# Designs tried in a protein design run: designed miniproteins, single chains. Part 3

Each design is a single chain, and the fold is of that chain. pLDDT is the mean over its residues in the fold that is shown.

## One batch from the design tools (miniprotein)

Design m72
Fold by ESMFold2-Fast:
Structure m72 (fold): chain A 61 residues (1-61)
Amino acid sequence: DELYQLAQTLLDESTPYEQKQQAMDQIKQLAEQLGLDDLAKAADNLSDAVEWAQKLLEQKK
């Protein structure tokens, strides 16, 4: 699951900011292709992207 891998990248404390920005860009592109407008908007800033990632990982517990 591509979105799951990107979510883990955003939540990993060892991931550099540049790689988190790349993950956010990839999330936005995938969200736009899948018609997930709310996710595409969340990917515009780190705080909203991290909140989305936390919720996604909680669903997979």
Scores: mean pLDDT 78

Design m73
Fold by ESMFold2-Fast:
Structure m73 (fold): chain A 96 residues (1-96)
Amino acid sequence: MEKEREAANLLTAAGIEIAAADFYVKLGRKDEALEAVQTAVDLAIRATKLAVESGDKEGAEQAIRLLERAMEVSKDIPEAYEIAKKGLEEAKKLVE
């Protein structure tokens, strides 16, 4: 369905932003890492909503995994970690 394709595209974009955040963390570029984590979380939450609306459990589970990865990448940046943690909590409530 169209919503499933949109969710898949958002999940791919979120994954790219998480990879960028990890790279920025390794370079000590915390401001860029924070922005990438925020973008990834926004994309993953949007993907979760679309997946839930379309009954795509696999897409919703993938979004949850990406949000868990965002928390892992941002663990040494408190502001980014809190954004990822709250995003994960919101996504989990959406799939309940």
Scores: mean pLDDT 87

Design m74
Fold by ESMFold2-Fast:
Structure m74 (fold): chain A 70 residues (1-70)
Amino acid sequence: GPLPTELQQTIVRLTNEAIEKIEKGEWTDEELLAWVRDKIREAFPELSDEEAQRIAEAIVQAAKDLASMG
């Protein structure tokens, strides 16, 4: 089925926050990825490190794609 509603809401929030960080230009790609991963792990400690990493990578990529359109 679709992702859990709480996880979907967290993904949207973190994507928006990542866009803001990219637009400010203060963070490296590695720092942004680590920050997003840590936020996912904090919100969903039941997720494996591999699952949290994949979600974080997807969020960062989406944020970069969206930021490049502005």
Scores: mean pLDDT 83

Design m75
Fold by ESMFold2-Fast:
Structure m75 (fold): chain A 82 residues (1-82)
Amino acid sequence: SMADQAADDLSSEVLRGIMAGAPDLARIRRIALQLFSLDPQLGQQTIDKIIDYIDEQIERETDPRYRAELQRVRDVLLEVRR
Protein backbone atom coordinates (compact mmCIF):
# COMPACT_ATOMS: atom_id res chain seq x y z
CA SER A 1 0.00 0.00 0.00
CA MET A 2 1.01 3.66 -0.24
CA ALA A 3 1.07 3.79 3.58
CA ASP A 4 3.45 0.78 3.77
CA GLN A 5 5.72 2.50 1.22
CA ALA A 6 5.64 5.75 3.24
CA ALA A 7 6.55 3.82 6.44
CA ASP A 8 9.50 2.16 4.61
CA ASP A 9 10.56 5.54 3.15
CA LEU A 10 10.43 7.18 6.61
CA SER A 11 12.56 4.45 8.24
CA SER A 12 15.05 4.52 5.34
CA GLU A 13 15.36 8.34 5.30
CA VAL A 14 15.90 8.49 9.10
CA LEU A 15 18.53 5.71 9.00
CA ARG A 16 20.29 7.24 5.95
CA GLY A 17 20.42 10.69 7.59
CA ILE A 18 21.66 9.41 10.94
CA MET A 19 24.38 7.25 9.30
CA ALA A 20 25.51 10.23 7.20
CA GLY A 21 25.42 12.62 10.20
CA ALA A 22 23.22 14.94 8.10
CA PRO A 23 19.50 14.09 8.50
CA ASP A 24 17.12 15.86 6.08
CA LEU A 25 14.65 17.11 8.69
CA ALA A 26 12.29 18.70 6.12
CA ARG A 27 12.07 15.43 4.15
CA ILE A 28 11.60 13.38 7.34
CA ARG A 29 8.75 15.71 8.40
CA ARG A 30 7.08 15.49 4.95
CA ILE A 31 7.20 11.68 4.83
CA ALA A 32 5.97 11.38 8.44
CA LEU A 33 3.04 13.76 7.78
CA GLN A 34 2.15 11.85 4.58
CA LEU A 35 2.23 8.54 6.50
CA PHE A 36 -0.08 9.97 9.21
CA SER A 37 -2.48 11.25 6.51
CA LEU A 38 -2.59 7.81 4.82
CA ASP A 39 -2.73 5.62 7.95
CA PRO A 40 -2.69 7.24 11.44
CA GLN A 41 -2.36 3.84 13.18
CA LEU A 42 0.63 2.74 11.08
CA GLY A 43 2.06 6.27 11.43
CA GLN A 44 1.89 6.09 15.23
CA GLN A 45 3.41 2.58 15.28
CA THR A 46 6.22 3.47 12.84
CA ILE A 47 7.17 6.74 14.56
CA ASP A 48 7.11 5.06 18.01
CA LYS A 49 9.53 2.37 16.76
CA ILE A 50 11.85 5.00 15.25
CA ILE A 51 11.79 7.14 18.43
CA ASP A 52 12.59 4.04 20.56
CA TYR A 53 15.57 3.33 18.27
CA ILE A 54 16.76 6.97 18.44
CA ASP A 55 16.41 7.04 22.26
CA GLU A 56 18.61 3.91 22.50
CA GLN A 57 21.20 5.53 20.17
CA ILE A 58 21.18 8.80 22.20
CA GLU A 59 21.88 6.89 25.46
CA ARG A 60 24.94 5.23 23.83
CA GLU A 61 26.22 8.22 21.80
CA THR A 62 29.21 10.04 23.31
CA ASP A 63 29.81 12.49 20.41
CA PRO A 64 27.82 15.70 21.19
CA ARG A 65 27.40 16.54 17.45
CA TYR A 66 25.88 13.13 16.63
CA ARG A 67 23.76 13.30 19.79
CA ALA A 68 22.42 16.72 18.64
CA GLU A 69 21.50 15.30 15.19
CA LEU A 70 19.68 12.35 16.84
CA GLN A 71 17.81 14.82 19.08
CA ARG A 72 16.75 16.95 16.06
CA VAL A 73 15.27 13.89 14.30
CA ARG A 74 13.51 12.89 17.54
CA ASP A 75 12.03 16.40 17.96
CA VAL A 76 10.65 16.42 14.37
CA LEU A 77 9.00 13.00 14.87
CA LEU A 78 7.49 14.03 18.24
CA GLU A 79 6.08 17.21 16.63
CA VAL A 80 4.39 15.18 13.85
CA ARG A 81 2.75 12.89 16.50
CA ARG A 82 0.85 15.91 17.98
Scores: mean pLDDT 87

Design m76
Fold by ESMFold2-Fast:
Order: sequence, then C-alpha cells, then structure tokens
Structure m76 (fold): chain A 110 residues (1-110)
Amino acid sequence: MIKPAFRELDAAQEAVVEALVAELDAILADASPEERAELERFLREVGERRPQASEAVREFAARVALLLVRGDHETARALMGRLLREIGAPVTNNVVGVGVALAAERLAAE
C-alpha cells in the first residue's frame, strides 16, 4: 500500500476537502450524542493511522466512516465520488480506505 502524501495537497485541494467536510457536517447535523462520540473516536483513529494527514482530510475520513456505520452508503459514495473528481484517485483511495476500514472494524465489534 502506497503511503498517502497528504502534505503534498495544495491550498486548492485542501479547500475542496474543507468544503466537503462542511457538507458532511450539514448532513450529520441530526447525529445523536452516541454518533458524535463515535465520530470523535474515528477522528482519533484516523490521526493514529494517518499522522501526516491534514485536519480536513482526517475530518473527511472520520465522517465518511460514520455515514457508512449509519448505513448511508449512497451519501458516502456521492461525496467520495466528488473527492475523486477534484483531487484524483490515489489520494481519494487512501482517505476512503481508512474511513471504510474504521467503519468495518466498528461494525465487526458489535
């Protein structure tokens, strides 16, 4: 697996991720206190697995993980598709991969 070079994202790419995080925040505005606690746990886990990732990239991966745990696969796929279009496959696959792994681990732990 190729390590993601998140420090190589330029300011325009970071702004795209930040905009997608803002859209995810709006979608998750109805999140329960339990889901918000899970989001904080995912943020810590992303930080541990991707210590060089920017705050926006970590926030995106953690929110995608929460959407997948929630069962909102359509919304998660739509936002991942937008990230793919704007930033490209290698970075998107690394960000999406950690979010999907966290969701799978959480569901297996139930």
Scores: mean pLDDT 76

Design m77
Fold by ESMFold2-Fast:
Structure m77 (fold): chain A 101 residues (1-101)
Amino acid sequence: SLLDQVIERLEQEVTRLANQTITEFENWFAANPGLSPDQAYQQLDRLLSRMQTALARRMMELANGNPSMTFAQFQQALEHVNEVVLQESQKIRRHVQQLIS
């Protein structure tokens, strides 16, 4: 269905942005040796906020590009995507915790 296609596109975008966020954090951390854990987590929070902003923009673009979708269908897509975002954010935080340990 159109809803399934929108959900799939959003999930792929979450995965892409999550991988980009991990890579950007790893590169930044490697370039800044001797940082405190607090400084590392502040940078992570910044990158996660940027990821959320990019996803919100993508959701708006998909809404505008799919005018046949109802508001209820968009809410359903958003709920599925928010669950994936939560899981990927937790995975990123665990990866960072292991990296800075």
Scores: mean pLDDT 85

Design m78
Fold by ESMFold2-Fast:
Structure m78 (fold): chain A 95 residues (1-95)
Amino acid sequence: MVEQMRQALEAWQKAPPRSPQESRDVARMVGAALLLMSEVPDSLQSALPEVVRIANTLPPAVGYRVLRRLTERIGSFKSPQELVDAARAEAAALL
C-alpha cells in the first residue's frame, strides 16, 4: 500500500505536470491518499490497493476529490467491498 503510493509519487516526479495547476492537483492528490491511508481502520486496509489504483487512473484533480470524499466518509463503510464500490461510484459521478 505505502509502496504503491511511493511508486505513483516517483512516477509523477519523473513525468512532471506541464502546468502549475497540474502540479498543485498532483500534490493535493498525494496528500489526500496519505491522509486516507492514515485514517483507514485495519478491517478496511485490504481495499486500499484497489482504491489507490482507481484514483491513479483519474486526472489528479478528480482523484483528489474521490480520495477526500472517501476519507470524510470512512466511518460509514462496513467492509472493504463497500469502500471499493464507493470509490468506483464517486469516480463515475465525477466523469
Scores: mean pLDDT 76

Design m79
Fold by ESMFold2-Fast:
Structure m79 (fold): chain A 87 residues (1-87)
Amino acid sequence: MVEETKEKIKEVVELLEELLLRQVKKNPEEGLSVEEAEEMLKKEREELEKNLDKIAESLTPEQLADLEAALEKLKKKLEELKEEEEK
């Protein structure tokens, strides 16, 4: 369970990173560069990795369900962005 939960958390983070980078590329005028966004995400990832075991072990069944819902939502949002890029 904990191992599977860690995998899902990492997947959510990966999808969030891809989503953020896509948004930054779409709106460069917002003052956040792709490079700056990547550096920010790297720092957040390092902090998450340090606490990953504790986070995974502390999740309730309800929070785990929320994590799964977040995964599906992020996948859908990324698919929408990819579709827009193709147009």
Scores: mean pLDDT 73

Design m80
Fold by ESMFold2-Fast:
Structure m80 (fold): chain A 76 residues (1-76)
Amino acid sequence: TRQAIIDAARKMAHAALEGNAEEAKKYGDQLVALAPPESRERAKEWADKAVEYMKQGNTEEAALAIGEAARAALDG
């Protein structure tokens, strides 16, 4: 459901704020799995990008990428 996607995105964002790349990846994978098949690849691209930004210490870009992953998962 839409709520499950939002919850996964929020948990991913919280993990990102804590600098926990492993937990962020876990919730990113959950977000992607909840996405409709037609938008799943785009959701995955943004989720992977968010984890990469976290590894670079770019917290602002990571947050924006998580938002885009959630948007792709919710709206296709």
Scores: mean pLDDT 84

Design m81
Fold by ESMFold2-Fast:
Structure m81 (fold): chain A 109 residues (1-109)
Amino acid sequence: MIAQLTQLGTEARTGSPERGSAAVREEAALLTPRLQALASSEDPVTQEAARLSVAVLISSARSLEDPEVRRTALAEVARVARRAAEASVNPELREYLLEMAREAEAEAA
């Protein structure tokens, strides 16, 4: 995941903003079912992995230097976090994921 986010950051910096935004959307589509699976787990360690994964995603989105690609990444992180929250069986994890989604949406606007 960190390696995938590093590669995404490189593509966003070296490609056109349009290509960078497309790469962000492609990666978000791949990450969504994985994060939903982590968030839907009853295992506390797996739930913590979902929480940390969303925190890493928002941090990585914030580090993108192109403002158009960064806004796209923040919007996609918000969408992924909401999808993970919908799958979550733990109310504390769900509220955390929804809060992260709200913060990412505010920064994307």
Scores: mean pLDDT 80

Design m82
Fold by ESMFold2-Fast:
Structure m82 (fold): chain A 80 residues (1-80)
Amino acid sequence: SAADEANRAQAAGAIHTLEVIRESALADPSLSEEQKRAIAEVTERGIAEIEAVLAAPDATGAQIAAVWDAALAEIQALLA
């Protein structure tokens, strides 16, 4: 369905962005090893949670967005 296709596209975009954030953090010499580990943990958890939402038969874009927003907020706090 169009909703399933939209959910897959939203999830793929969110997962890709979290992967890029993780890789960028690992390559950033200005970040501490503690910040790098914490960002890796948040991004890995966020990806797993998005995949779990997408695997559910009643998956919604709002649920995917909620996981994304929570992960981004945690990453922003770790960079402050």
Scores: mean pLDDT 89

Design m83
Fold by ESMFold2-Fast:
Structure m83 (fold): chain A 65 residues (1-65)
Amino acid sequence: MLPDNIKDALLFLSQHLTEEEREELAKEVQELIAKKDYDGVKKLLLEKAKEYLSPEEVEELKKLI
């Protein structure tokens, strides 16, 4: 299972995404989890946050990771 802080970060990011973007992100996250690459999950969430979120929201997500 995902660590709680990563779950919270994923939920926070997902609130700012479309349904299609959420499905894409969930697929990428599941692939990294299958490999137990939790650092990869953190990097992916941060990269997507920079793409879809404001700078202030990116800083909030960084606090969760």
Scores: mean pLDDT 80

Design m84
Fold by ESMFold2-Fast:
Structure m84 (fold): chain A 81 residues (1-81)
Amino acid sequence: SSIDEEALETLRRGLRQLGLSEEQVEAAVELFRKGIEEGLSAREIAERLEAFARETIADPERLAHVQAVIRTWAQEYERRR
């Protein structure tokens, strides 16, 4: 749906702005697509993305910013389902 594509584009932009590599951004996007395919809730997808961020980002301040972006994204996506 257009909502899914818009959410995916928003996620890509947020992660790029926080300094994730293109490969890391693509991995996060694939996690999102797999979550939708599996019928996961926005909350469950966000939890998987937050786990990915913890594996990827060693800096606690950057990790906190990435987690905030993911949570904001998930809340907006859930509202528009």
Scores: mean pLDDT 77

Design m85
Fold by ESMFold2-Fast:
Structure m85 (fold): chain A 87 residues (1-87)
Amino acid sequence: DEALKRGQERVAEAGKLKDYKEASDVIIDAARELGRTGTPEQVLEFAKFATKEMLALAKDGGPEAAASLSGTSIEGIGSYVDALLRS
């Protein structure tokens, strides 16, 4: 619970700063850390949260935000969650 909450807070803080590159890096790092320490259910919950935040940031920041977030695309997060649930 605390690890999931910390990951969500880090993503939200990066988004508030409108630093789309930092937001992308934070999402990747939080996903990796939660994948190692969290349950499959927590990873899925984080993936849903991160997807929602990425869509909100892309909508707010336009093409620049979308380009910075491409490395953490919805498909990439989905594949990551699927792999962890099968492990």
Scores: mean pLDDT 66

Design m86
Fold by ESMFold2-Fast:
Structure m86 (fold): chain A 83 residues (1-83)
Amino acid sequence: MKLLSLVLRLPPSVTEADVRAVVEAHGGEILTLQFYPILNSDDRLALLAARLPEAAVPALLADLEGLGATVLHQEVSDVVDYP
C-alpha cells in the first residue's frame, strides 16, 4: 500500500464524486479530500490523501489527468501496515 498525497487543480466540470469514483475504481481509500476556491477562477484546488495499492498509483494519476485535473504537487510514501 502507498500513501498518496496530491494537490490538484480541477476545472468546474470535475466534481468531488468524479475524484472519489476514480480513487475507488483503483482500490483506493480516501483519507481526506478538501476543496478550496481559487480567487478570480472557476477552477478549484483539491487536497487529496488516499491509501491504494502501489501498482495502482500511475493509473490513478493518469485517470485524474484524463478528467482534466492538473497535478500541482505529488507525494508518494510507503505505508507500513500496523498489525
Scores: mean pLDDT 81

Design m87
Fold by ESMFold2-Fast:
Structure m87 (fold): chain A 83 residues (1-83)
Amino acid sequence: DRYTRAVQVAVETLQQLRASEPMTVEQVRTLAEEGKRRLEELGAEAEVELRVEGDSVRVTFTVTVEEDGERLTVVVETTVRLA
């Protein structure tokens, strides 16, 4: 199921970011872009937004998958502590 795999990749990327904190904004961007690339390889549409909020960065993945003529969109988000 492409949707399930896409959600898993997005969640794993966010978990990897949290497990790697504290990080620089550049390190967060690099890992987020890697996650986006993995999602695109699965045939998903992925958008990543990074928002710096004081001592942390909010990472939002918006993932869209088309299956059986239906468009399914999920938004997953986490906050990562900055170094």
Scores: mean pLDDT 84

Design m88
Fold by ESMFold2-Fast:
Structure m88 (fold): chain A 58 residues (1-58)
Amino acid sequence: MPSEEELVESAVKLARSLLAAGVAPERALQVVRQLLDMEKVPESVKRKVLAAVEELLA
């Protein structure tokens, strides 16, 4: 399992890549959420990762 910091960095990089490819912010956030669900990330870590991605998309 990657560290919390690594997950935040990876999710932000993924979201940036999706935005650069023309993916809508809502879809980018959905992709990150789905990935976290697949990895069975703890809720506390998931919340922190999603907050970082949402801040990027604001």
Scores: mean pLDDT 79

Design m89
Fold by ESMFold2-Fast:
Structure m89 (fold): chain A 77 residues (1-77)
Amino acid sequence: MKEYEQVATLKSGAVVTTRLVETEETLRLEVVVRDAAGNVLARASFEAPISDLEAQQAGNEKVAAELRPTLLAQLAA
């Protein structure tokens, strides 16, 4: 099992936490966007079989689409 966590702070003070858990069978991605006060602004996740690259790509696109309005608002602040 592989587990990765990345934390990025935006100029607005918002924090983006990306957590990826990779097993021999599945890939899980969770992304949480919090404001500078720690309030959750957006959360998106997916889980897909490690052998199913199309399901993984669809999951990544879904997460990106769900988070895009929140991230654009934070970048405009």
Scores: mean pLDDT 82

Design m90
Fold by ESMFold2-Fast:
Structure m90 (fold): chain A 70 residues (1-70)
Amino acid sequence: LADQAKAEADRMRELAAEYASVRKETNDLASKYPENAEKIKAEGNKRMTELAKEAQAESDRYAALVAALA
């Protein structure tokens, strides 16, 4: 149980780091290539939305594990 909670927490941390990385890269690229900014932002937003959905699913699983421990 503790190992499962740790694995979920680790995955949420990885997803948060990936989200921050994608957001920063998207903003940096959009600033560097303003002529393509709309396309760059659209691709970045799509990836960030996917990561946010995955993070929510992991968060829900973690909450269920924590509730089972309480």
Scores: mean pLDDT 80

Design m91
Fold by ESMFold2-Fast:
Structure m91 (fold): chain A 75 residues (1-75)
Amino acid sequence: DRKVKFGEKVTLLIVEWEEKTGKKLTQEAKDELGKKIEELLEDESVTEQELLDFTKKLLEEYYKEGKVEPVSRLK
């Protein structure tokens, strides 16, 4: 399933980005990202690499705009 495979790759990229930055997207930014990814996935010509590059660019833009919050950790 193309959507499942691409979704798993996007999730891994986001997890790596959260680990690197110590931040996670706000719920609004996460919802916006999900909508944009779903729109891209409607175009069957979009490659896995193009989707990952787009996701990375959006994560960097959201970070710059302050649409992030600290990852909650107990220790």
Scores: mean pLDDT 77

Design m92
Fold by ESMFold2-Fast:
Structure m92 (fold): chain A 79 residues (1-79)
Amino acid sequence: SSMVEEAERVVDESLRELQARVDAGDLEGAERIVQEAQKRLQELYSRAPESDLLQLSRIYARWAIEAAGLFFEAKLREK
């Protein structure tokens, strides 16, 4: 669906921007990107028809796992 496609784009764009902020050492910017992406994905989930909910939940899970990995790696480099 168009909402599933939008969620995939949000994740891909947000992960790219998050990686760029992490690589630049901009941890405040990285945290802001995580918060905005999470908000956008939750808004899509709340508006989604029942038929899209499982796929959107999987997309949200992918975002959560990959973003956590990038943020964890960034914090390890800060030490």
Scores: mean pLDDT 82

Design m93
Fold by ESMFold2-Fast:
Order: structure tokens, then C-alpha cells, then sequence
Structure m93 (fold): chain A 100 residues (1-100)
């Protein structure tokens, strides 16, 4: 379905943004920033699992939540590419919700 294709692409972009911020912050002592990265990782795993189970609405909601956390971290780290990837992932996941 169109919603599934959008979610698969959204997850790919969110995962790339996540990898960038996780690597950039690996030695960070900012507990709030590290907590957001951990939460985003859990949400992405949840979104991938929901997609595998055909729960497209739940998958989209998890990807949006993860993307918002990743975008916030990326903005703080000054990683403009990670911000763009996260924003595009959020946009595609929101589009997927409209296709449902």
C-alpha cells in the first residue's frame, strides 16, 4: 500500500538521522540529550515492529515521535543533515496517516 511505502521510507530516513545523532553524542555528558536519543531508539524499534505486524497507524505515530526527538537533538548538535532527515521522516509518516 502507499501508506506502507511511505512508512518504510520514513523509517529509513529516521534510522539514518538516529545513527548520526547517536554517533555525534556517544561521549556526551548531557543527560537530557542522551535520554532523548535513548527514547528515540526505543520508538524507532517500536515503529519497525508495528510496521512488521501491519499496524500502520501505530508505526506512523512511533516514527513521528522518534523523528521529533531526533530533530531536537540534531538541532542542538548542529547537524543540519540529521535535522533534514528527521523532518522528512516526520513528513512522510504524517502523509502515511493521511493515506490510511
Amino acid sequence: SRARELLERAIELAREAYRRVREAAKDSKDQKLVSKIVAAGILLIGGEFDLSQGRLRDAAQNVIAAGELIRDVAEKLGDKRAVELAERAIELAREALREL
Scores: mean pLDDT 92

Design m94
Fold by ESMFold2-Fast:
Formats: structure tokens, C-alpha cells, sequence
Structure m94 (fold): chain A 74 residues (1-74)
């Protein structure tokens, strides 16, 4: 649902800001398991841009690693 997707996205932004890497990984895996690959790739690219803009280099790397794995499975 749109509400569920919006809630998940908000939680991912918060995990990035809080440096909660375990929560971020859990949310990213949930998202990539439930959304179409094309939609997940778009969201992951947006999250990488956001993390870099916030100076959250470790979060950006975690998101990039998930994106790279997703691309290899496609």
C-alpha cells in the first residue's frame, strides 16, 4: 500500500540520520523483498543521494552494497 511504502521510507530516512545501521539493513531488505526491482533501484538511488547530502558515508555505502547485490540478481 502507498501508506505502508511511505512509512517504510520515513523509517529509512530516520535510520540514516540516527546512524542505526542494523535497522537500516533490515528496512532495506524488507523494501527490496516487497517492491518491484525497478522501484527498489529508484528508491535506493534516492537514499544514497540523501545519505551523501547528509554526510552519512557509512549509510551511503550500506545502501550502495544492497543496490549492487540487487543489480547482480537481476
Amino acid sequence: SQDQANQLLQQMYQAIQNDDYDKLKQLLLQMTSTLPVSVAVSILNSLISYAKQQGKDKAAKIIQDILDKLKKSS
Scores: mean pLDDT 83

Design m95
Fold by ESMFold2-Fast:
Structure m95 (fold): chain A 61 residues (1-61)
Amino acid sequence: IEDELSLFFILATEKLRQYGSIENFAKELAKKLNLKISLDEAKRIVYQMLEEEARRLLERS
């Protein structure tokens, strides 16, 4: 579980470094998922995922 937390932060950081920004990551995510959504919606999905993970971890603590 603690290892899972560390892995999550490492993977999240790596993705941000790889794409350079949340905006670029959101663009690639939307394209890869073949979603007909705006950049704004893609960014909301990314933030939603991060918030949900943070909430789950906080609730379990």
Scores: mean pLDDT 63

Design m96
Fold by ESMFold2-Fast:
Structure m96 (fold): chain A 92 residues (1-92)
Amino acid sequence: DEIIEKIVKVAREALEDILKHKKSMEEVLKKVEEALKDLPEEVKAQVLAEIIGILMRVLEKKPYYNPETNKTFETEEELLEEFEKRARKILG
């Protein structure tokens, strides 16, 4: 699961960069795209969409709601655990 570990690490770093105001959304997305450049385009697009969704929820200061599982996530750890589950589904 080296690919999953890499994707989760990229998502964690993106969340930290946004939450600590270290980088703009544009800079974070560029960094994420560069980190995922070796993935197939379809997989990269799906992973990027999931990361963008999490980052937007954090910026809006709203609980992250997952309609597929009918759960609300309020902590960074809970968001990253759900992201890992989604990344595993995307990669198969």
Scores: mean pLDDT 73

Design m97
Fold by ESMFold2-Fast:
Structure m97 (fold): chain A 69 residues (1-69)
Amino acid sequence: STAQKGLDELEKLIRGDKNVDLNYVGGAMLLMKAGDITLDTKTADGRTLLETAQELNRKDAVVTLKMWT
């Protein structure tokens, strides 16, 4: 789904990948603002974005995700 693709691209961005599709990242941010994607929403791997950011010790990403939701 478009939401799942957006979550996957946002996860890549959190992981520090440079080859991220920003169109899907923007779509994911809009879905987070609308409440369709929350901190409890899981990626294709069954992890939340917050869990991924915490596991990778990406403190900036943790703060940003909490601010968006």
Scores: mean pLDDT 71

Design m98
Fold by ESMFold2-Fast:
Structure m98 (fold): chain A 66 residues (1-66)
Amino acid sequence: MVTKREAGISIIAARLALVGAELDPTVTPEQIAQARKLIDEAEKAYENGDYEKAVELARQAIDVAG
């Protein structure tokens, strides 16, 4: 079962991955935009109490960020 704490940590990890991607000149603006969109969707899922979806979206953001 996904917990609120686990979902929160996953979102923080995704945000850190995005910062790393933004500092990498080889990462495309399109990849950065997609990662941001996925993080926004993860944060919305978290606010709605859907912690499982928040973790899934955060993981997708990390994958897109590189």
Scores: mean pLDDT 84

Design m99
Fold by ESMFold2-Fast:
Structure m99 (fold): chain A 97 residues (1-97)
Amino acid sequence: SKEEEEARRLLEEAEELEKRNRELGEKGREMMRKDPELQPLLEAAEKNKKIGDHVLGSLYEVGASTPSSAAGGAIRGVGDYVEIELKRRKAKELLEK
């Protein structure tokens, strides 16, 4: 059905975004470990594993090297997590009618 096709696209988009942030999250951890000013944000991301990889991946992608650039990257990472959750929820609704 059209609902099943839309649900599939939403799930594929969510999985692609999650995979990208997971792969970049490891690089983000390495980047942040080298910067003493970013250690509090790294510790916060490690305490919140569910969102942390998205935050760390976004921080790596924007090249965060200051608290200000790190704040922007963190907001983007949280936004990615919310987008994934909303896409998965919408897909579930489409499959349940």
Scores: mean pLDDT 77

Design m100
Fold by ESMFold2-Fast:
Structure m100 (fold): chain A 75 residues (1-75)
Amino acid sequence: SKEEKLKRIEEGYKNMKEMIDKYFKDSPLYDFLKKQIDIFYELRKEGIENDKDPREVAEEFQKRVDELRAEVAKQ
């Protein structure tokens, strides 16, 4: 169960990276989108490894994406 969840997340992460590289490589959003999927992958992986509530994972993801948006706006 846990191993199957981790495998699905890894596969989803690789597929999202491939999609972003294929369609957004030349976009000004490229770096932002890559960082966003990296954050999502890290949090979902940690959540499964530590048996965290999916709601807590979603809340932390929202917080980290908001922080990333704020950093991009400063540059």
Scores: mean pLDDT 82

Design m101
Fold by ESMFold2-Fast:
Structure m101 (fold): chain A 108 residues (1-108)
Amino acid sequence: DEREREIAAIFNRLATNPEDPEVIEELSELFGVPEETIRELLNAKTAEEVRELLEKVSRASLALAAIVAGRRKLLEVVRALSEHLNSDEIFEALLEAAEKILERKRKE
């Protein structure tokens, strides 16, 4: 619950200011992923670049890449992976947060 709200808040800030160093630091700490990896995901402009990063990062980072890229198709792939692997609460929270952010961006 609280963790889901924290993740959603971080992703909302990320969606409005992807270059925010505080957001990058929080995501790095939250997912146990280096800040460098977070920055690489934030700077991914194409589905191809995101796919290349998938080989280097955790499932949580995959969800983050989908959010940052604004790619609904990539989010569907992340969702399918989540269903298959079925044991990561943080991954489920990330997918829900990603979907909410993408829907908000689509309406505005």
Scores: mean pLDDT 56

Design m102
Fold by ESMFold2-Fast:
Structure m102 (fold): chain A 71 residues (1-71)
Amino acid sequence: LDTLRRQLVQLLREAMQALREGDRERARELLREMRGLLAQLRAVADPSDAELVQFLDQMELQLRTLERRLE
């Protein structure tokens, strides 16, 4: 689980870096990967694990913010 959470954070950093460098295509690719991984984690997340649910909600907010910047 920590490995998957770390993977999400790493993809977010790489997407932000790609945006900073003006590589919008690379950023879109990374955000698509994050969306897929986020959906998988949500499907297996225990709703009683408030910390995990909050982390996933925060990651989804970051995803939507970056997707909006790509418009």
Scores: mean pLDDT 81

Design m103
Fold by ESMFold2-Fast:
Structure m103 (fold): chain A 60 residues (1-60)
Amino acid sequence: ADAKAQAMADNARKAALALGLSEEEAEVAGRSVAESNGDGQKAGEIARKRGFPRAGDLAR
C-alpha cells in the first residue's frame, strides 16, 4: 500500500476514535481513505455507501 495513503487512513481512524465514534466506524473511516488513495471526498462517499455516514464525514 502507498505509505501516504496508509498514514492518512491511520489519521482518519484516530480522529474518529477521538470524536467518540465506535471502533467499527473508525475502521470504516480509515479503510475508506485508503481505498480513495487519499481523496477525502471520495473516502466520504465510500463510507456513506457502506452505511456509516459519520465515518464518511470524518474521512472528508
Scores: mean pLDDT 70

Design m104
Fold by ESMFold2-Fast:
Structure m104 (fold): chain A 95 residues (1-95)
Amino acid sequence: MELVEKGREAIKRIATSTDPEEIVRALEEVMRIIDELYKQGKEEEALRLSDEAGRAIDAAVAKWQAQGITPQEFWDRLREAYERLKAEEAARAAA
């Protein structure tokens, strides 16, 4: 699968997922793909994918707001999920 195509599948998960942990994992995957595109000299594709990811986040915020969750609460939930995932990764690396 091409990196850009893989990135777009992750972006779809950001826009459609109802699980903060899944959204965080998808965001990390997109960021990893963007970094790889930059390393390959594909700066234009990296910038385009970054823009598409931003739009998917905006769509997710709007979707959650329609469900009664404020933008601030949405970001707080993603931050908590991110911290949990990083703690789990650190614990796994230390074992």
Scores: mean pLDDT 83

Design m105
Fold by ESMFold2-Fast:
Structure m105 (fold): chain A 73 residues (1-73)
Amino acid sequence: LLEEAEKLREKGEELRDVDPLKAAEYYYEAGVLAYQAGDLELALEYLDKALELLPDNPVIQGLRAQVEADLAA
């Protein structure tokens, strides 16, 4: 999960300036995998990268809020 998440983050970085929508999708998927692995801090880091590209995306915002709530518990 974490190794797969890191590969997705790397793909997102490669596409950031070329295809920001696709880059945000990779960052979001990396955040999902980090969250599933229980690495809440890493999940927030990846979701914040996705939100830099798509700040108004409700799906990314929703998952970030869930991860932040779980981290605070």
Scores: mean pLDDT 84

Design m106
Fold by ESMFold2-Fast:
Structure m106 (fold): chain A 95 residues (1-95)
Amino acid sequence: MLIRFLGELGERLYERFGRREFEPELAVQEFLLLALEEGLASVEDRVDPETGKVVTVLVFHGELREALGVEEIEVSDRDGLLDRLIAAGLAERVE
């Protein structure tokens, strides 16, 4: 199963890689790199006040925040990120 990026996001990935369809792990990686480089997302560390453990989150900005309907997600929640991209119409699963 491949992930296909749609709309302007798909066009940006095609400009960068010559393709807009990727294996799921590579799709997450390339989306994150593009979003970070274009300023559509940033990486922030959160400290759990009870455990003192650091949780790394991806913070969404501008149009991407509006499209996904969420402000942030844990960087490790790659399946949740893909599901949100698909629900937002920014990507689809290709069989």
Scores: mean pLDDT 80

